Designed miniproteins, single chains, continued (5). Designs and how they scored, part 97

Each design is a single chain, and the fold is of that chain. pLDDT is the mean over its residues in the fold that is shown.

## One batch from the design tools (miniprotein)

Design m19366
Fold by ESMFold2-Fast:
Structure m19366 (fold): chain A 92 residues (1-92)
Amino acid sequence: MAEQYKKAAEKGEAQRPEQLAEAEKLGIAELIGRALELTIEAMRALAAGDVERARALLREALDLAAEAGERLGRGEEAAEGRARGLATLDAL
């Protein structure tokens, strides 16, 4: 089962990264960086007991991560990850 996810990742990379301009790669890296920054802020909010702030920050991070995934040609997996993340936030 883990190998199916690995093959899906390799297939996505094989089809689309070769067509990405350096400027597009930098844009994707910026989206990932912003998503990670928001995730760190959300972890700090959770540590402080501010669950509502953490939910808002993680939702924004999920949106940015999904955009990065779509630009990498992994839109379906990005959408699934976002949906799973939102369900996890609803459980907090």
Scores: mean pLDDT 73

Design m19367
Fold by ESMFold2-Fast:
Structure m19367 (fold): chain A 80 residues (1-80)
Amino acid sequence: MSESIKLFLLTVALGSGTFIEIAKKRGAKVPLSDIEAAKKDLEQLLKDIENGKIKVSKETEERAKKLLKKIEEYLEEVKK
C-alpha cells in the first residue's frame, strides 16, 4: 500500500511530462529498457488497484492510466 503509493507519486511526477521532456531535452539519454520498466510498473500498479490490493481514488487510477498512455505513445514513436 504505502510503498506502492510512494512509487506511484514519484512515477506521476516523473511521467507527467517532466521525465519525458527532460529525456528529450537531454538527447533521449534514458534507455528504452528503463521506459519499458516504468510501463510495466504502471501496469502492475493498475492491476493491484483492480485486484483491490491497493485502495485509491478514481482520480489516482485515472492519472496512472494517463501516464501509461503517454509512455506507450512515446515507446511507439521511438521503437519505429
Scores: mean pLDDT 63

Design m19368
Fold by ESMFold2-Fast:
Structure m19368 (fold): chain A 99 residues (1-99)
Amino acid sequence: MPSEEEILLAYYENPEDEELRKKAIEALERLAKEYAENIATEPPDPAARNEFSERIVKLLEEALKSKDEEELKKLAEELAEVVKEMLEVRKEKAKAAEE
């Protein structure tokens, strides 16, 4: 089974694929559940936060509150976009560090 990140990236590239959309929603729900379980044991260190961490946390918190399929689809699309942006930023920083 592909990782949650792989599913989200595949959905970003193919947003019209209904099967990938369903898997992206399931990935979002799994990540939201894991986030809820982790934060209940130890709150995250604010110094470890970055711009993408805050965006992801907001999306996961909204996913925990929502039972509307259309809202979950939108949240999955936004999470896929954030993951894509994170990878592009990491790629650019890696290029800058090599040169």
Scores: mean pLDDT 70

Design m19369
Fold by ESMFold2-Fast:
Structure m19369 (fold): chain A 70 residues (1-70)
Amino acid sequence: TGSQQSMLYSLRAAGFSGNDGGIRYAGLSADYSLRGDSVGSSRYSVRASDFSGNEGGRRYSDLSVDYSRR
């Protein structure tokens, strides 16, 4: 009983580079996904990668975040 509904939205944003205090950030990609699996629940997925640092050899990559809501 009741209607089960699933909605999936995918949005991707990518590509910026900058320079902050000698640290250069290049290539930021983010994928935003909203998914509802249950009644009255929603889920947000965020994935960001491709960070690079120039001072001290700093590098950041593959950052994933998942948000779940009731």
Scores: mean pLDDT 36

Design m19370
Fold by ESMFold2-Fast:
Order: sequence, then C-alpha cells, then structure tokens
Structure m19370 (fold): chain A 58 residues (1-58)
Amino acid sequence: MEKLREEIFELEIELSLARMKLSIAKLMGDKEEAEKLDKKIEELEAKLAAKKKELAAA
C-alpha cells in the first residue's frame, strides 16, 4: 500500500512539472519540446489513472 501511494504521489508531481514545462515550451514556440512533453503527459496520465484504480480496488 505505501509503495503504491508513493508511486501515485511521484506521478502527480512529475505530471505537474511536465504540464508547467509544456506551457513554457508553447509560450516560447518550442514545437519539438512541446510534442515530447505532450506525449509524456499522456503517458503519465495513463499510468496515474491505472495506479489510482489499483489503489481504489485495494
């Protein structure tokens, strides 16, 4: 249970940071960086949803 909670917390922090970086990349017109961050955000959101579902079932 503790490990799963830590993983969720880490994913939420990483997602928050990635979203901030995406906003900066878009503002600066860094299209390549924005594309990388968009993909990373999608992956992190999917992982977070799966982990939260697992925690809710535990």
Scores: mean pLDDT 83

Design m19371
Fold by ESMFold2-Fast:
Structure m19371 (fold): chain A 104 residues (1-104)
Amino acid sequence: SELEAEADRHLTEAVEHYRRAVELRKQGKPLEEIRAHELAFDRHLTRAVLALAKIKGKELTPEEIWEAVVAAHDAIYEGLEQGLSDEEIVERARKAIEEVIDKV
């Protein structure tokens, strides 16, 4: 569906921005450059959460959105630490978000 494609796109963009922030931090780039990618990461991750909630017919509170974003962030961090592919990281982030939404 269009919403599923939107969720996948935003998760893919979130992972790309997170990788870029990590790379810039490793290279000792200015915090302002790193934060631009961290802000883009947050924006795309929030958009993915909202799209996935809509697919499941759920309306989330701001607190539930934040819980889903945090769960996805943890999954992305763990996946990168394990050296997983972007596709595997996106799938783990999606699963983490869906677990939070399913509890609503």
Scores: mean pLDDT 90

Design m19372
Fold by ESMFold2-Fast:
Formats: sequence, C-alpha cells, structure tokens
Structure m19372 (fold): chain A 61 residues (1-61)
Amino acid sequence: GTLEEHLVDRVLSVEEAVQWVRDHLQSFPLVITFERSVEKARAIVQAYLDQGDQAFAFVVE
C-alpha cells in the first residue's frame, strides 16, 4: 500500500473521526493518531509503516 492510503488529508469533524475509528478497530491491530498538521501525520504514519505496523492518521480541525 501507499502512504496516502493511510492518511485522511481532508479535515474531519471529531464525530467523523470517532466513527471511522469504530468502523476500523476490529479489522487488525491499528495505530490511530489525530494531528492538526498533514506533514506531522505523514511522518508518524511512515514511521509505523517502516516497522511493519498498520497506522492511520486523521487531520482534524
């Protein structure tokens, strides 16, 4: 997969972010982070992917 598949670059409301987490928590162990910076979100997700972990980041308001 690509890094972009693990980012939500669209600004989400807190409610949208919470619903996404609930929908994806059961598929596999997943690291989830909430960031106000796209660049920081990318750096964090890439670090986890480099370790073979699954990670997902939200850019939130």
Scores: mean pLDDT 60

Design m19373
Fold by ESMFold2-Fast:
Structure m19373 (fold): chain A 71 residues (1-71)
Amino acid sequence: MLLSEEARKLYEETLEKLLAAEPEKHAEVLREIIKNSPETTEHAQAITGAAIRAIGELIDEELKRKQEELK
C-alpha cells in the first residue's frame, strides 16, 4: 500500500503509544506525535490509521462493559 518504511514505523509507534495510554490521554499523545512528525500526506495517513485502530479497541471494550452492566 501507500505507506513508506518511514510512515510504517510512524504507524507502529503511534499505535503502540496509543494502546499503552489511557483513553483520556489519546488526544495529548496524538498532538505530541503530530508536532514531531513531518507534515506530509503519508504521515497523516499513518497517524490516522493508528488512531482508528486504537479507537476501535476502545469502542469494543466499552461496549463489552456496558453489556455486562445491563445483565
Scores: mean pLDDT 74

Design m19374
Fold by ESMFold2-Fast:
Structure m19374 (fold): chain A 99 residues (1-99)
Amino acid sequence: ALTELLTHPDAPSAREMGTADAEARWVLEVASHEGTARLLQQLAGLPPAQARGVAALLEPGTRLEFTTRAGDSAAGIGERVLEALAEHLGVSVDELRAL
């Protein structure tokens, strides 16, 4: 589960804001660049250098909002996190993957 990946001390925190129609709403708060890079590697499958590059664009305390659906895989959750990151930074997911 997403919560299991957030047990590391420097990992981003996440709060479930509510659940409706098999969708859960989350707010993920960045704790550190290293923790964020690790999360992106584990959930979105980003290479280490790219994950560090994306994480460096986020200040600690940055909040990202995203939704998950019942039955989402780790990769599916990772894609939703990338979509939220892209929206926050004002770029496309493809541009994030090209970093």
Scores: mean pLDDT 70

Design m19375
Fold by ESMFold2-Fast:
Structure m19375 (fold): chain A 74 residues (1-74)
Amino acid sequence: DFVYVKVEAPVSKVDLDKLKEIVEKYGGFIVSYIFTDEKFFALVSVPKDKVDDFTEDVKKLTNGTAKTYVVDTP
């Protein structure tokens, strides 16, 4: 079962290729992403049982600056 996770981080702390690797590692996919001048936003879909591990890896990737929000499947 998959859930959606919204990722928000400063643009300077995001490596999109590394984020893609993390998402792929957990069997997920990136639904959409947007770069603004100051912030990066992404919506990703990951298996429900992998959310905590995914969130921890994203936090490490962004040096603790990322915010993640689990949203229930629409």
Scores: mean pLDDT 82

Design m19376
Fold by ESMFold2-Fast:
Structure m19376 (fold): chain A 75 residues (1-75)
Amino acid sequence: MPLSEETFKKVKEIVAEMNERLRALIAAGASDKELYGEVIEALKEILELLKKENAPKEVIEQVEKELAQAEKLRA
C-alpha cells in the first residue's frame, strides 16, 4: 500500500472539504480562477501531509506535478 490507511483517510477528508467549498463557490457564480485557487490550496495541504507522513517519493512527485499544472491553469 503506497499510503498508510490513516494518511489516505486524511487525504480523503481534505478532498471532501475542498468539494464542499467548490460547490458553494459554483453556486455563488465564482470564476474559474477562484475554483482553481481552492484546488491549489487543497493540493498544498495534501502535499504537506504526504511529506510529514513520509509518503513514497513517487506519490509526492505526482502531487507536486498536479499542483504545478493547477497553478499554470489559474495563471
Scores: mean pLDDT 81

Design m19377
Fold by ESMFold2-Fast:
Structure m19377 (fold): chain A 85 residues (1-85)
Amino acid sequence: MAREKAREIIERLREEIEEIEENEPDSSERIRKEMRLGHRAVEEMRRLGISDEEIIELALEHKAYPAAFAAMVAQLDEEAAKLLA
């Protein structure tokens, strides 16, 4: 169930990214919008109990790169927190 919902989130994110790429002519604004959507998708999947590793795998499989980057950054922040603890 949770993995099925995660796939739906990633597929929806991919559709939203395509819409931004079609409608946003400014490349930096396009990246900002895509990264915000990626972060939102990662947070939604985390609330479903999906691991960051699984989120990255699903995002890469579906070419939803903003979500993969957001999940990777979140993992790096957790690793940094462990080193400081």
Scores: mean pLDDT 78

Design m19378
Fold by ESMFold2-Fast:
Structure m19378 (fold): chain A 90 residues (1-90)
Amino acid sequence: APRLRVTAPETVKAGEKITVEVEVSQPGDVGATLFDDDGVPLSSASVRGAEGRVTLELDAPDKPGTYTIRVAVLYEDGTVVTAEATVKVE
């Protein structure tokens, strides 16, 4: 199966950029979305036809709290692989 690795900071300051690194083993379309505790999407970024290491930037909200980053990769064969990370906004 295609491999997906996600690296995100453990903490970030309110209103700053969240840098998300994604490693993909095969070419695919990569998307990342930041969700609050209620599952509301707050910020997103995407790159088409990515391979290897890709950097995506999301916007940290002004409200401190714990947020979920969901990364999805859509491969050419229609396979979707997802991974999640958590970030604390301070």
Scores: mean pLDDT 83

Design m19379
Fold by ESMFold2-Fast:
Structure m19379 (fold): chain A 76 residues (1-76)
Amino acid sequence: SKEEAEKHLKAIEQILRDLEAGAPVDEVREQLLKVSPDPEEVEKMIAELKAKGLDERTALRIVASYLLNKYRAELK
């Protein structure tokens, strides 16, 4: 729903701010999984990016940015 998309958008915006402020990667990962409507999709994306040689912080930033753009599109 639009309300759920808005809630997820605000949560992801906060997660990205926390990540840029130097929050621990374990905490950021847990928050992304908690706020995602599909935590298995998030875990898979993180694992695939790490398998490509990206560090966990960079992988989390990419996944969070992807979700942010997805939720923004749902609000239009």
Scores: mean pLDDT 82

Design m19380
Fold by ESMFold2-Fast:
Structure m19380 (fold): chain A 92 residues (1-92)
Amino acid sequence: SDEKLEKDLVRLKNFLSTLPREELEKFTVQDYLDDPKKVFKALGKPIPSQRTLENDKNTIKRFIELRGIDNPENLSLLQLLKEIEEYLKEKA
């Protein structure tokens, strides 16, 4: 399960890294969890499949629980990206 989480986090990190930092600052983790399709539309990005969206939401939920992040409404997607990058460095 840890290997799967790490692979899913690498994919999510790579995706988030394609977005401008200023756009990542405009959205919270909670915004993404509530309505990822709205986030993709606002960013002008193609909306992934429902399965991909559900997998990414589950990956984010597992990651924030693992890191003890209990305020996703106050955590920007940019801060999430930085937390994922730090976690992956700790595992390397």
Scores: mean pLDDT 84

Design m19381
Fold by ESMFold2-Fast:
Structure m19381 (fold): chain A 98 residues (1-98)
Amino acid sequence: NLSKLAELLEKAAKKAEEKGDSVTASLLRQVADKVKQVDAGTLGSGLMRGMLPFDAVAAAQTALDSGSISEEEAKEIAELAISLEGDPAFRESLEKVA
């Protein structure tokens, strides 16, 4: 679910920003923006779309390592990102850009 993943990434970015970690907040916002662009059908590269689950997991790990989010929140983001591998709508969006 792309919209839920974007929402969780934005929530994590807000927490990072509130802790004064602008670098982690910026990273999380960039990944959330890419997720929204895929959901809207505007992110043009199939390679960039295919890397999105990994980008989201990496961003969540960075936020966890910086102490900006809990281990539980990082796990929820990672599980949603990994679920994109099995999402027919996400796979269809990759094919439409090829």
Scores: mean pLDDT 73

Design m19382
Fold by ESMFold2-Fast:
Order: C-alpha cells, then sequence, then structure tokens
Structure m19382 (fold): chain A 79 residues (1-79)
C-alpha cells in the first residue's frame, strides 16, 4: 500500500540520517554534542512529517513516498 511505502521510506530515512549528519558535522568541525542534537532534531522532523502524511490521501502518501525514497537514495550514496 501507499502507507507501507511511506513507512518504508521513512524508516530508511531514519536509518541513514545519523550517519549523514555525522559526516557533514565532522566536515564542518561541529562538536559531538551539536551533531547529536542535529540528529535528534532531524529524526523528530521525519517522524512528524510521516505522521502528517499518513493522515492524508493514499495519492498524497504515494507521492511523498516516491520523493522521500529518492532523497534517501541520495543520502545513502553520500554516506
Amino acid sequence: SAAERLREAAARAKEVLPAAVRKVGEELGLSEEEIERLIEEGLARIEGLEEKILAQSPEEQARAAELLAAEVAELEAYV
């Protein structure tokens, strides 16, 4: 279903986000504390967006799943 595809894409996003944020944060010279804070904020944002989109139509869920999967693929290639 569209909802399952969205949840799958969101789960992948939550898996790759910590590594991606750490890589960027280390390159920018951020502290471990700043990196961990950004990871927490990013994960919370993904969860909030997932909940909002799951409340919408299957058509909107499918569009969001496709867009999120594309973004996640780019992040997975980056880390």
Scores: mean pLDDT 86

Design m19383
Fold by ESMFold2-Fast:
Structure m19383 (fold): chain A 108 residues (1-108)
Amino acid sequence: MAEEILANAEKVIEGITKEEAEHILALRKEVQARKEELEKEIKEELEKAEKEGIHPSERQYAEAAILAELLGLDEVAELFKERMSPELQKAADEAAKRIEEAIEEALK
């Protein structure tokens, strides 16, 4: 699983053009404008789902954590990471870091 997350991140990195990096930044800006609202909604939905016995897979938590980190939803990213193994948390952190670095390089 950790290997699959890192391999998927490498595929994303290979595809990041300047136009795609600019699109991701535009999306991040829109998400940041609604950060408090989105973090509250996501936390409430996750708590409700867990109370009803609905748990995403560790892979789904990892993918959600990476996306949340890239979009600057820090509290949501932390919340998802708490539901993952330490190995998977480390893989998600590394994946998000590599994607962010690729975005920065594409924008130069």
Scores: mean pLDDT 81

Design m19384
Fold by ESMFold2-Fast:
Structure m19384 (fold): chain A 68 residues (1-68)
Amino acid sequence: MARELAEEGAREIRALRGKPVEPSEAARYAAEALREIGRVIDEGIKKAASAKTSEERLEIIRKTLEEA
């Protein structure tokens, strides 16, 4: 249930409240940020694949890299 997931999330947040962020948590955050960058690049590649011309594809890729 959605409530069960929300309850688990709230418990996890409470466990982290008032405690300093451990280096391991910072590493997790960095890994998550890199994953998001990868997702942005993947979406850009999909858009480029649907482009009509090679020049348009290159421009989409460039914009995607700038957003990432």
Scores: mean pLDDT 64

Design m19385
Fold by ESMFold2-Fast:
Structure m19385 (fold): chain A 66 residues (1-66)
Amino acid sequence: APDPELARKSAEAGAATGSAAASAAGAHEWMVLGQDPRAREYARRAAGAKTAEEAAKYALLSGEAA
């Protein structure tokens, strides 16, 4: 089952280390867990981001919306 704490830790690690892949993975878990359409939209933007900074930004917004 998806774990909200692991999702948060993955997204935070991505933001701290500049890993777009880690940020996108965290955002994806929040998209699966979240009931709010905004969390899903931000997760999609994180996954499609062209830079690590953009991925981290939208991953964190997805977590805040979820």
Scores: mean pLDDT 66

Design m19386
Fold by ESMFold2-Fast:
Structure m19386 (fold): chain A 70 residues (1-70)
Amino acid sequence: MKSPVEELRERFPDGTMTKEEARAFLREHFPDLPDEEIDAIVDKADSDKDGTITLDEFRGALLEIERLKA
């Protein structure tokens, strides 16, 4: 089965996404996460604070969520 990380590469071939797209992705795949936690994860992934998140940054955030569920 494809992980959320693999799906990101297919959906965002340019290697970047907006902060809003990242929030939407998290709500879709992790509906049990509260908005406050989603915002914290997205803010952490947006390390450059330019409103654009790289796949590598977001991949790190997804791996943290998977670790919390393990």
Scores: mean pLDDT 72

Design m19387
Fold by ESMFold2-Fast:
Structure m19387 (fold): chain A 74 residues (1-74)
Amino acid sequence: SRAEFRERLARALKIVQEELSDEQVDKATAAFNEAVALMDAGASEEQVREHLLKALREAGFPDEVIEKVEEALR
């Protein structure tokens, strides 16, 4: 459900916040806020997931952090 996916997004954000420096937290938060906005606009879970992972890669987050986010969204 969308509620369960929203919970998975919140959990994934907490995971990256624990692995990031304070300086990177704002970038991570912005990417997750964008993902939530897409979900609220009616995007599918797959579309939101793909967009979020792409945004994190473009923001320069390490592959290990991105992999943890992808796992949390399963």
Scores: mean pLDDT 78

Design m19388
Fold by ESMFold2-Fast:
Structure m19388 (fold): chain A 58 residues (1-58)
Amino acid sequence: GLEEAREEIRKHIEEKGLASITEDFLKELAERHGVSLATMREIAQEEMYKKAKEELAK
């Protein structure tokens, strides 16, 4: 579901970095988790923003 997709994006960012979040990666996740690509892009943007904010706040 959405939380599983969010967790997978988060782990991918931690393992491969922010630049690894490609359109192809998001499309594959959207298809596997049964959500729209637009929703997947929104989740990715939120997680990328949270990571950037966390680094700045620490």
Scores: mean pLDDT 80

Design m19389
Fold by ESMFold2-Fast:
Structure m19389 (fold): chain A 66 residues (1-66)
Amino acid sequence: ATVEAVRRALALLSEAERRGVRLPGELGPPLSVITSYPLEEIPHLPPETQARIRAAAEELVALLER
């Protein structure tokens, strides 16, 4: 769930970068949250921390889909 949301957000970011899309500065804060932990550690974090990471990943996706 949370790891999948992070992987989706990072995949969309990488695709946008490959296509030469100009990335907005508003990506900074949610990107910082989702990259704060290695992907392999996310399933071992408290549920409230995982929910926060997932929310940040979903925000990043929404910003990239504008």
Scores: mean pLDDT 78

Design m19390
Fold by ESMFold2-Fast:
Structure m19390 (fold): chain A 80 residues (1-80)
Amino acid sequence: SMQDYIDEVMTQVMTRGQGLLTRAYQAGNEEAAQQVLDLIMDFSKQVEAISTLPDSEARSKIDSLMSDFNSRLSGIDGQI
């Protein structure tokens, strides 16, 4: 279902985000930690808005958001 897809995507976002967040805190990089938190919150808000769209359109938009999320997360990781 669409909800199962969203749950899987959110699990991936939280797992990857929490991993980097932990690393940022251990490194004492509060700026990177805040950027990770902001990225997760922004992703969650966008997925909630997109989830109101037809399934095919929602999936396409979420896939694009996942690509952007992973790219931005890698950029933050490079700062630590």
Scores: mean pLDDT 88

Design m19391
Fold by ESMFold2-Fast:
Structure m19391 (fold): chain A 88 residues (1-88)
Amino acid sequence: ADAEVAALLRRYAAEVRAFNEEVQAEVERLRAAGEAEAEILKRALARVEAFYRELAARARAEGNEALAAFFEAAIAQVPAARAAIDEA
């Protein structure tokens, strides 16, 4: 149910927010250091993939198949996103 997904997302919300802020800060630091945009984006993408994989595993271990499937669907898009960065 949507209410159960919302309750579980609230438990994850602080961790997700902290992660997003950390990734944003890293992107800003690497950009300020003169790192190539493609390399910055690939590094950020790799971190997001690893984090979502951890969240999917945790959700599945907690018996929340809907939340696990949500994170797994996002992870499944990562190879295409990485290829798009390489072609840009």
Scores: mean pLDDT 79

Design m19392
Fold by ESMFold2-Fast:
Structure m19392 (fold): chain A 107 residues (1-107)
Amino acid sequence: MTPAQQRLADVIVEGLSKIPGVEVTRDGNTITVKINGDEETEKIVDRALDLLGVIPGIEVKKEGKTYTITINLSEEMAANPATLQAIEDAIRGILDEAKKRIEELLK
């Protein structure tokens, strides 16, 4: 795994691990997400992961309540610090919003 892939994987794992009812496991550039929440928690996480899948270099696959995130950066994306920072900022924004929505739901 490249340093750029590791950086984005670390950001995704950190963001997801802060979300209540979400279990995160990482193996290299593949992140497995399991939702241990109600239907509303699942809907919020599903929407956030759908938005992550729109980001270039991030692939999201859903199988039941388990999601697999794969980071597949091109050499061009990995070599551009501005592109990496923009992707990181987008990931952080998506996951922070999901966390906020789930915390409000659990009140």
Scores: mean pLDDT 81

Design m19393
Fold by ESMFold2-Fast:
Structure m19393 (fold): chain A 71 residues (1-71)
Amino acid sequence: MPSDEEILARGREYARRVGNEDQLAVIDELEKNGAKLVGVRPLDDDTELATFQYEVDGKPRYESIVVPRLP
């Protein structure tokens, strides 16, 4: 399994390539809060949806990002 940091890096590079500024902001928030990968599922033939969990003010939050599949 790729590491949490590898998934975040892949998601950031993908977002930069497709111009998804909203996903870049989500990734910055995930890194700031030390979010942990809790699930990955296929989205299409070329991409996966990675779900992260973190806490803000003692409450769990979940955010998903689109990441390219490794060849």
Scores: mean pLDDT 79

Design m19394
Fold by ESMFold2-Fast:
Structure m19394 (fold): chain A 60 residues (1-60)
Amino acid sequence: SEREREIRALEDQIRWLEEARAALRAEMEAAGVPQERRDEVLGLLDRAIAELRAALERLR
């Protein structure tokens, strides 16, 4: 169904963003980016992930 496809698409997007977040964190840490800047950048991704999770909950 359309809803089932939308749910799967959101789950895939959330997973990709979580993996991208982990990779970005590791890259910034290896590059010596200060903790404050890392937290700021990762916080943007955390908000995006939270919005997608909220959308997923509304579809369930």
Scores: mean pLDDT 87

Design m19395
Fold by ESMFold2-Fast:
Structure m19395 (fold): chain A 86 residues (1-86)
Amino acid sequence: SSLEKMLAEAKLMVENVRADLKAVKQSSDEDERLLRLTTVEGIAAFLKIQVENAKKRNAPKEFIDELQKYYEEVEKIAKEMKEILE
């Protein structure tokens, strides 16, 4: 289903942003760190919109809760990256 595909894509996005956080912690390249932060912030914004759309479309609560969890995980990673880049 389209909902199952969205959850699978969101889960993959979380895995990718975790890898981006690890790369930021290991890199001394300011341009690389800024590019990775921009990417992670974009993913957080995308997932927030998907959560809002799912709520508006009255999707199952379990789907909304799982998607919200992925959004919150990406948002936390974005905040941690910002603290590293200060």
Scores: mean pLDDT 88

Design m19396
Fold by ESMFold2-Fast:
Structure m19396 (fold): chain A 78 residues (1-78)
Amino acid sequence: MADLEAEIHLGMARIQLAVVRTALRRSDDPETREAARRLLDQAERQVDAAEALATTDAIRADIAAVRAELDALRARLA
């Protein structure tokens, strides 16, 4: 059942990244950028939790894809 818990954490991270993408598309306000950074920090914690629980190559590949998206969004906010 660890993979199910990993998938739940990864799903939460995906939702958080989708919210960040949508927010940044609509606005570059300092408040929006700061809210996006906080949400990316939450998404990173979800990805870290998923990595700790992952037992299959399939979910590790999904985690790598989400981490790459997280890193790209974080770079955009630097």
Scores: mean pLDDT 85

Design m19397
Fold by ESMFold2-Fast:
Structure m19397 (fold): chain A 87 residues (1-87)
Amino acid sequence: SAMSIEEALARVEEILRALREEHAPVEEVRKRLLETLQEIIANSTNPELVALAQAARDYLLSHPDLSAEELELVVRTLAHELRQLLA
C-alpha cells in the first residue's frame, strides 16, 4: 500500500524522539532518516510528499557532516512541513 502523510509524519517523529530522548548516535539517526525518505519516495502517490522527501534527501546527501543539533533541525523542519501537508 502507498505510504500516507500520516505514516511519514509518525516515522519522522519517531526518529526525532530517538535523537532527542534516546540520545541515538547521529550516524544511526541519519541512516534511519535516509531510509525513511527513500521509502516515502518509492511508496507514496502524493506528489507534494514525494517532492518534500526528495528535497530532504538531497540536503542530507549534500551535507554528510551535520552535527546532532543540525540534524535535529532538519528532522524538526521536516515534521513541521509534513504537518502543514495534513492541514
Scores: mean pLDDT 87

Design m19398
Fold by ESMFold2-Fast:
Structure m19398 (fold): chain A 108 residues (1-108)
Amino acid sequence: MATALVHAVVETKPGQEEKAAKVLRDAVESAIAATPGVRRHVIDAEVKGNTVTINHAVEADSEESARAAARALGQAILDAVKKNPDVKKILSLEARVAVGGELRPVEL
């Protein structure tokens, strides 16, 4: 088993933080539902000031499934930002997979 970890910080328009958080959460949940080999996932979306921070952990049956999940999540966040005018820009987007106690980066 392997775990995909995705961390994103997104800048939103003032007063649109909760709407942006919902759009981003819905996008990543849809991407994971379409990804084979996922066993469990946990998403946390936190609003702080004019930013939304997303932390998503996905347990997969293999390293390759975890990497696929990380890429799908990163793409879903990129697409959601492009489609939604209430989201201004991505401030950071990082993906890693945890395998056998090691954290390995994933290119997005």
Scores: mean pLDDT 81

Design m19399
Fold by ESMFold2-Fast:
Structure m19399 (fold): chain A 76 residues (1-76)
Amino acid sequence: ATHTLQVLEDGNAVLTGEQIATAIAALAPGDKVEVNVIATVPLTAEQKQTIKDAAAAAGAATGNTVTVTIIEKPGL
């Protein structure tokens, strides 16, 4: 199955990554997961990489295919 997750990011990339990993871990193995991260604050390249790395690691651990899209909307 294909799942779409929407996650808000408010400047804590580690916590956002943990939330994504927890959500992916609840899904059946072999599913496809599209993660849309809505950033309400500007993100650094390191913060974006932290989120992507956490999602990729969760996908690898669970056997799910994970795609991450970061959508920056500062000032929402």
Scores: mean pLDDT 79

Design m19400
Fold by ESMFold2-Fast:
Structure m19400 (fold): chain A 110 residues (1-110)
Amino acid sequence: DREAELQRQAEETARNSQQFLEQMGTLGEMAKLIQEIRDLILQNAPVEEILEKIEELIELAKKAPFMPPEVLELLEEIRKNVESDKEKALKLLDELLKLLQEVRDRIWNR
């Protein structure tokens, strides 16, 4: 059945497109949160406010099945350093942005 085959192909294409948009959306939201966290650190915002944004970022990363475990490891290091070494936390946030760019490039080049 030609119509059934075309419908199946259309459904598969729609599913693949939706997955791609969802993955890119997650990466974009993570990049936005990283920038917000950087801005809070640079403004000497209360540690509690910075930690709340880091927890939002960790939750978003945990919900993304395509996220490499290195992202979560780096997020835990950022959380650990935000109270004791803000300069180290900023460097780790830059490393996280670079890692997310590599994840994005991998998804884009599939």
Scores: mean pLDDT 83

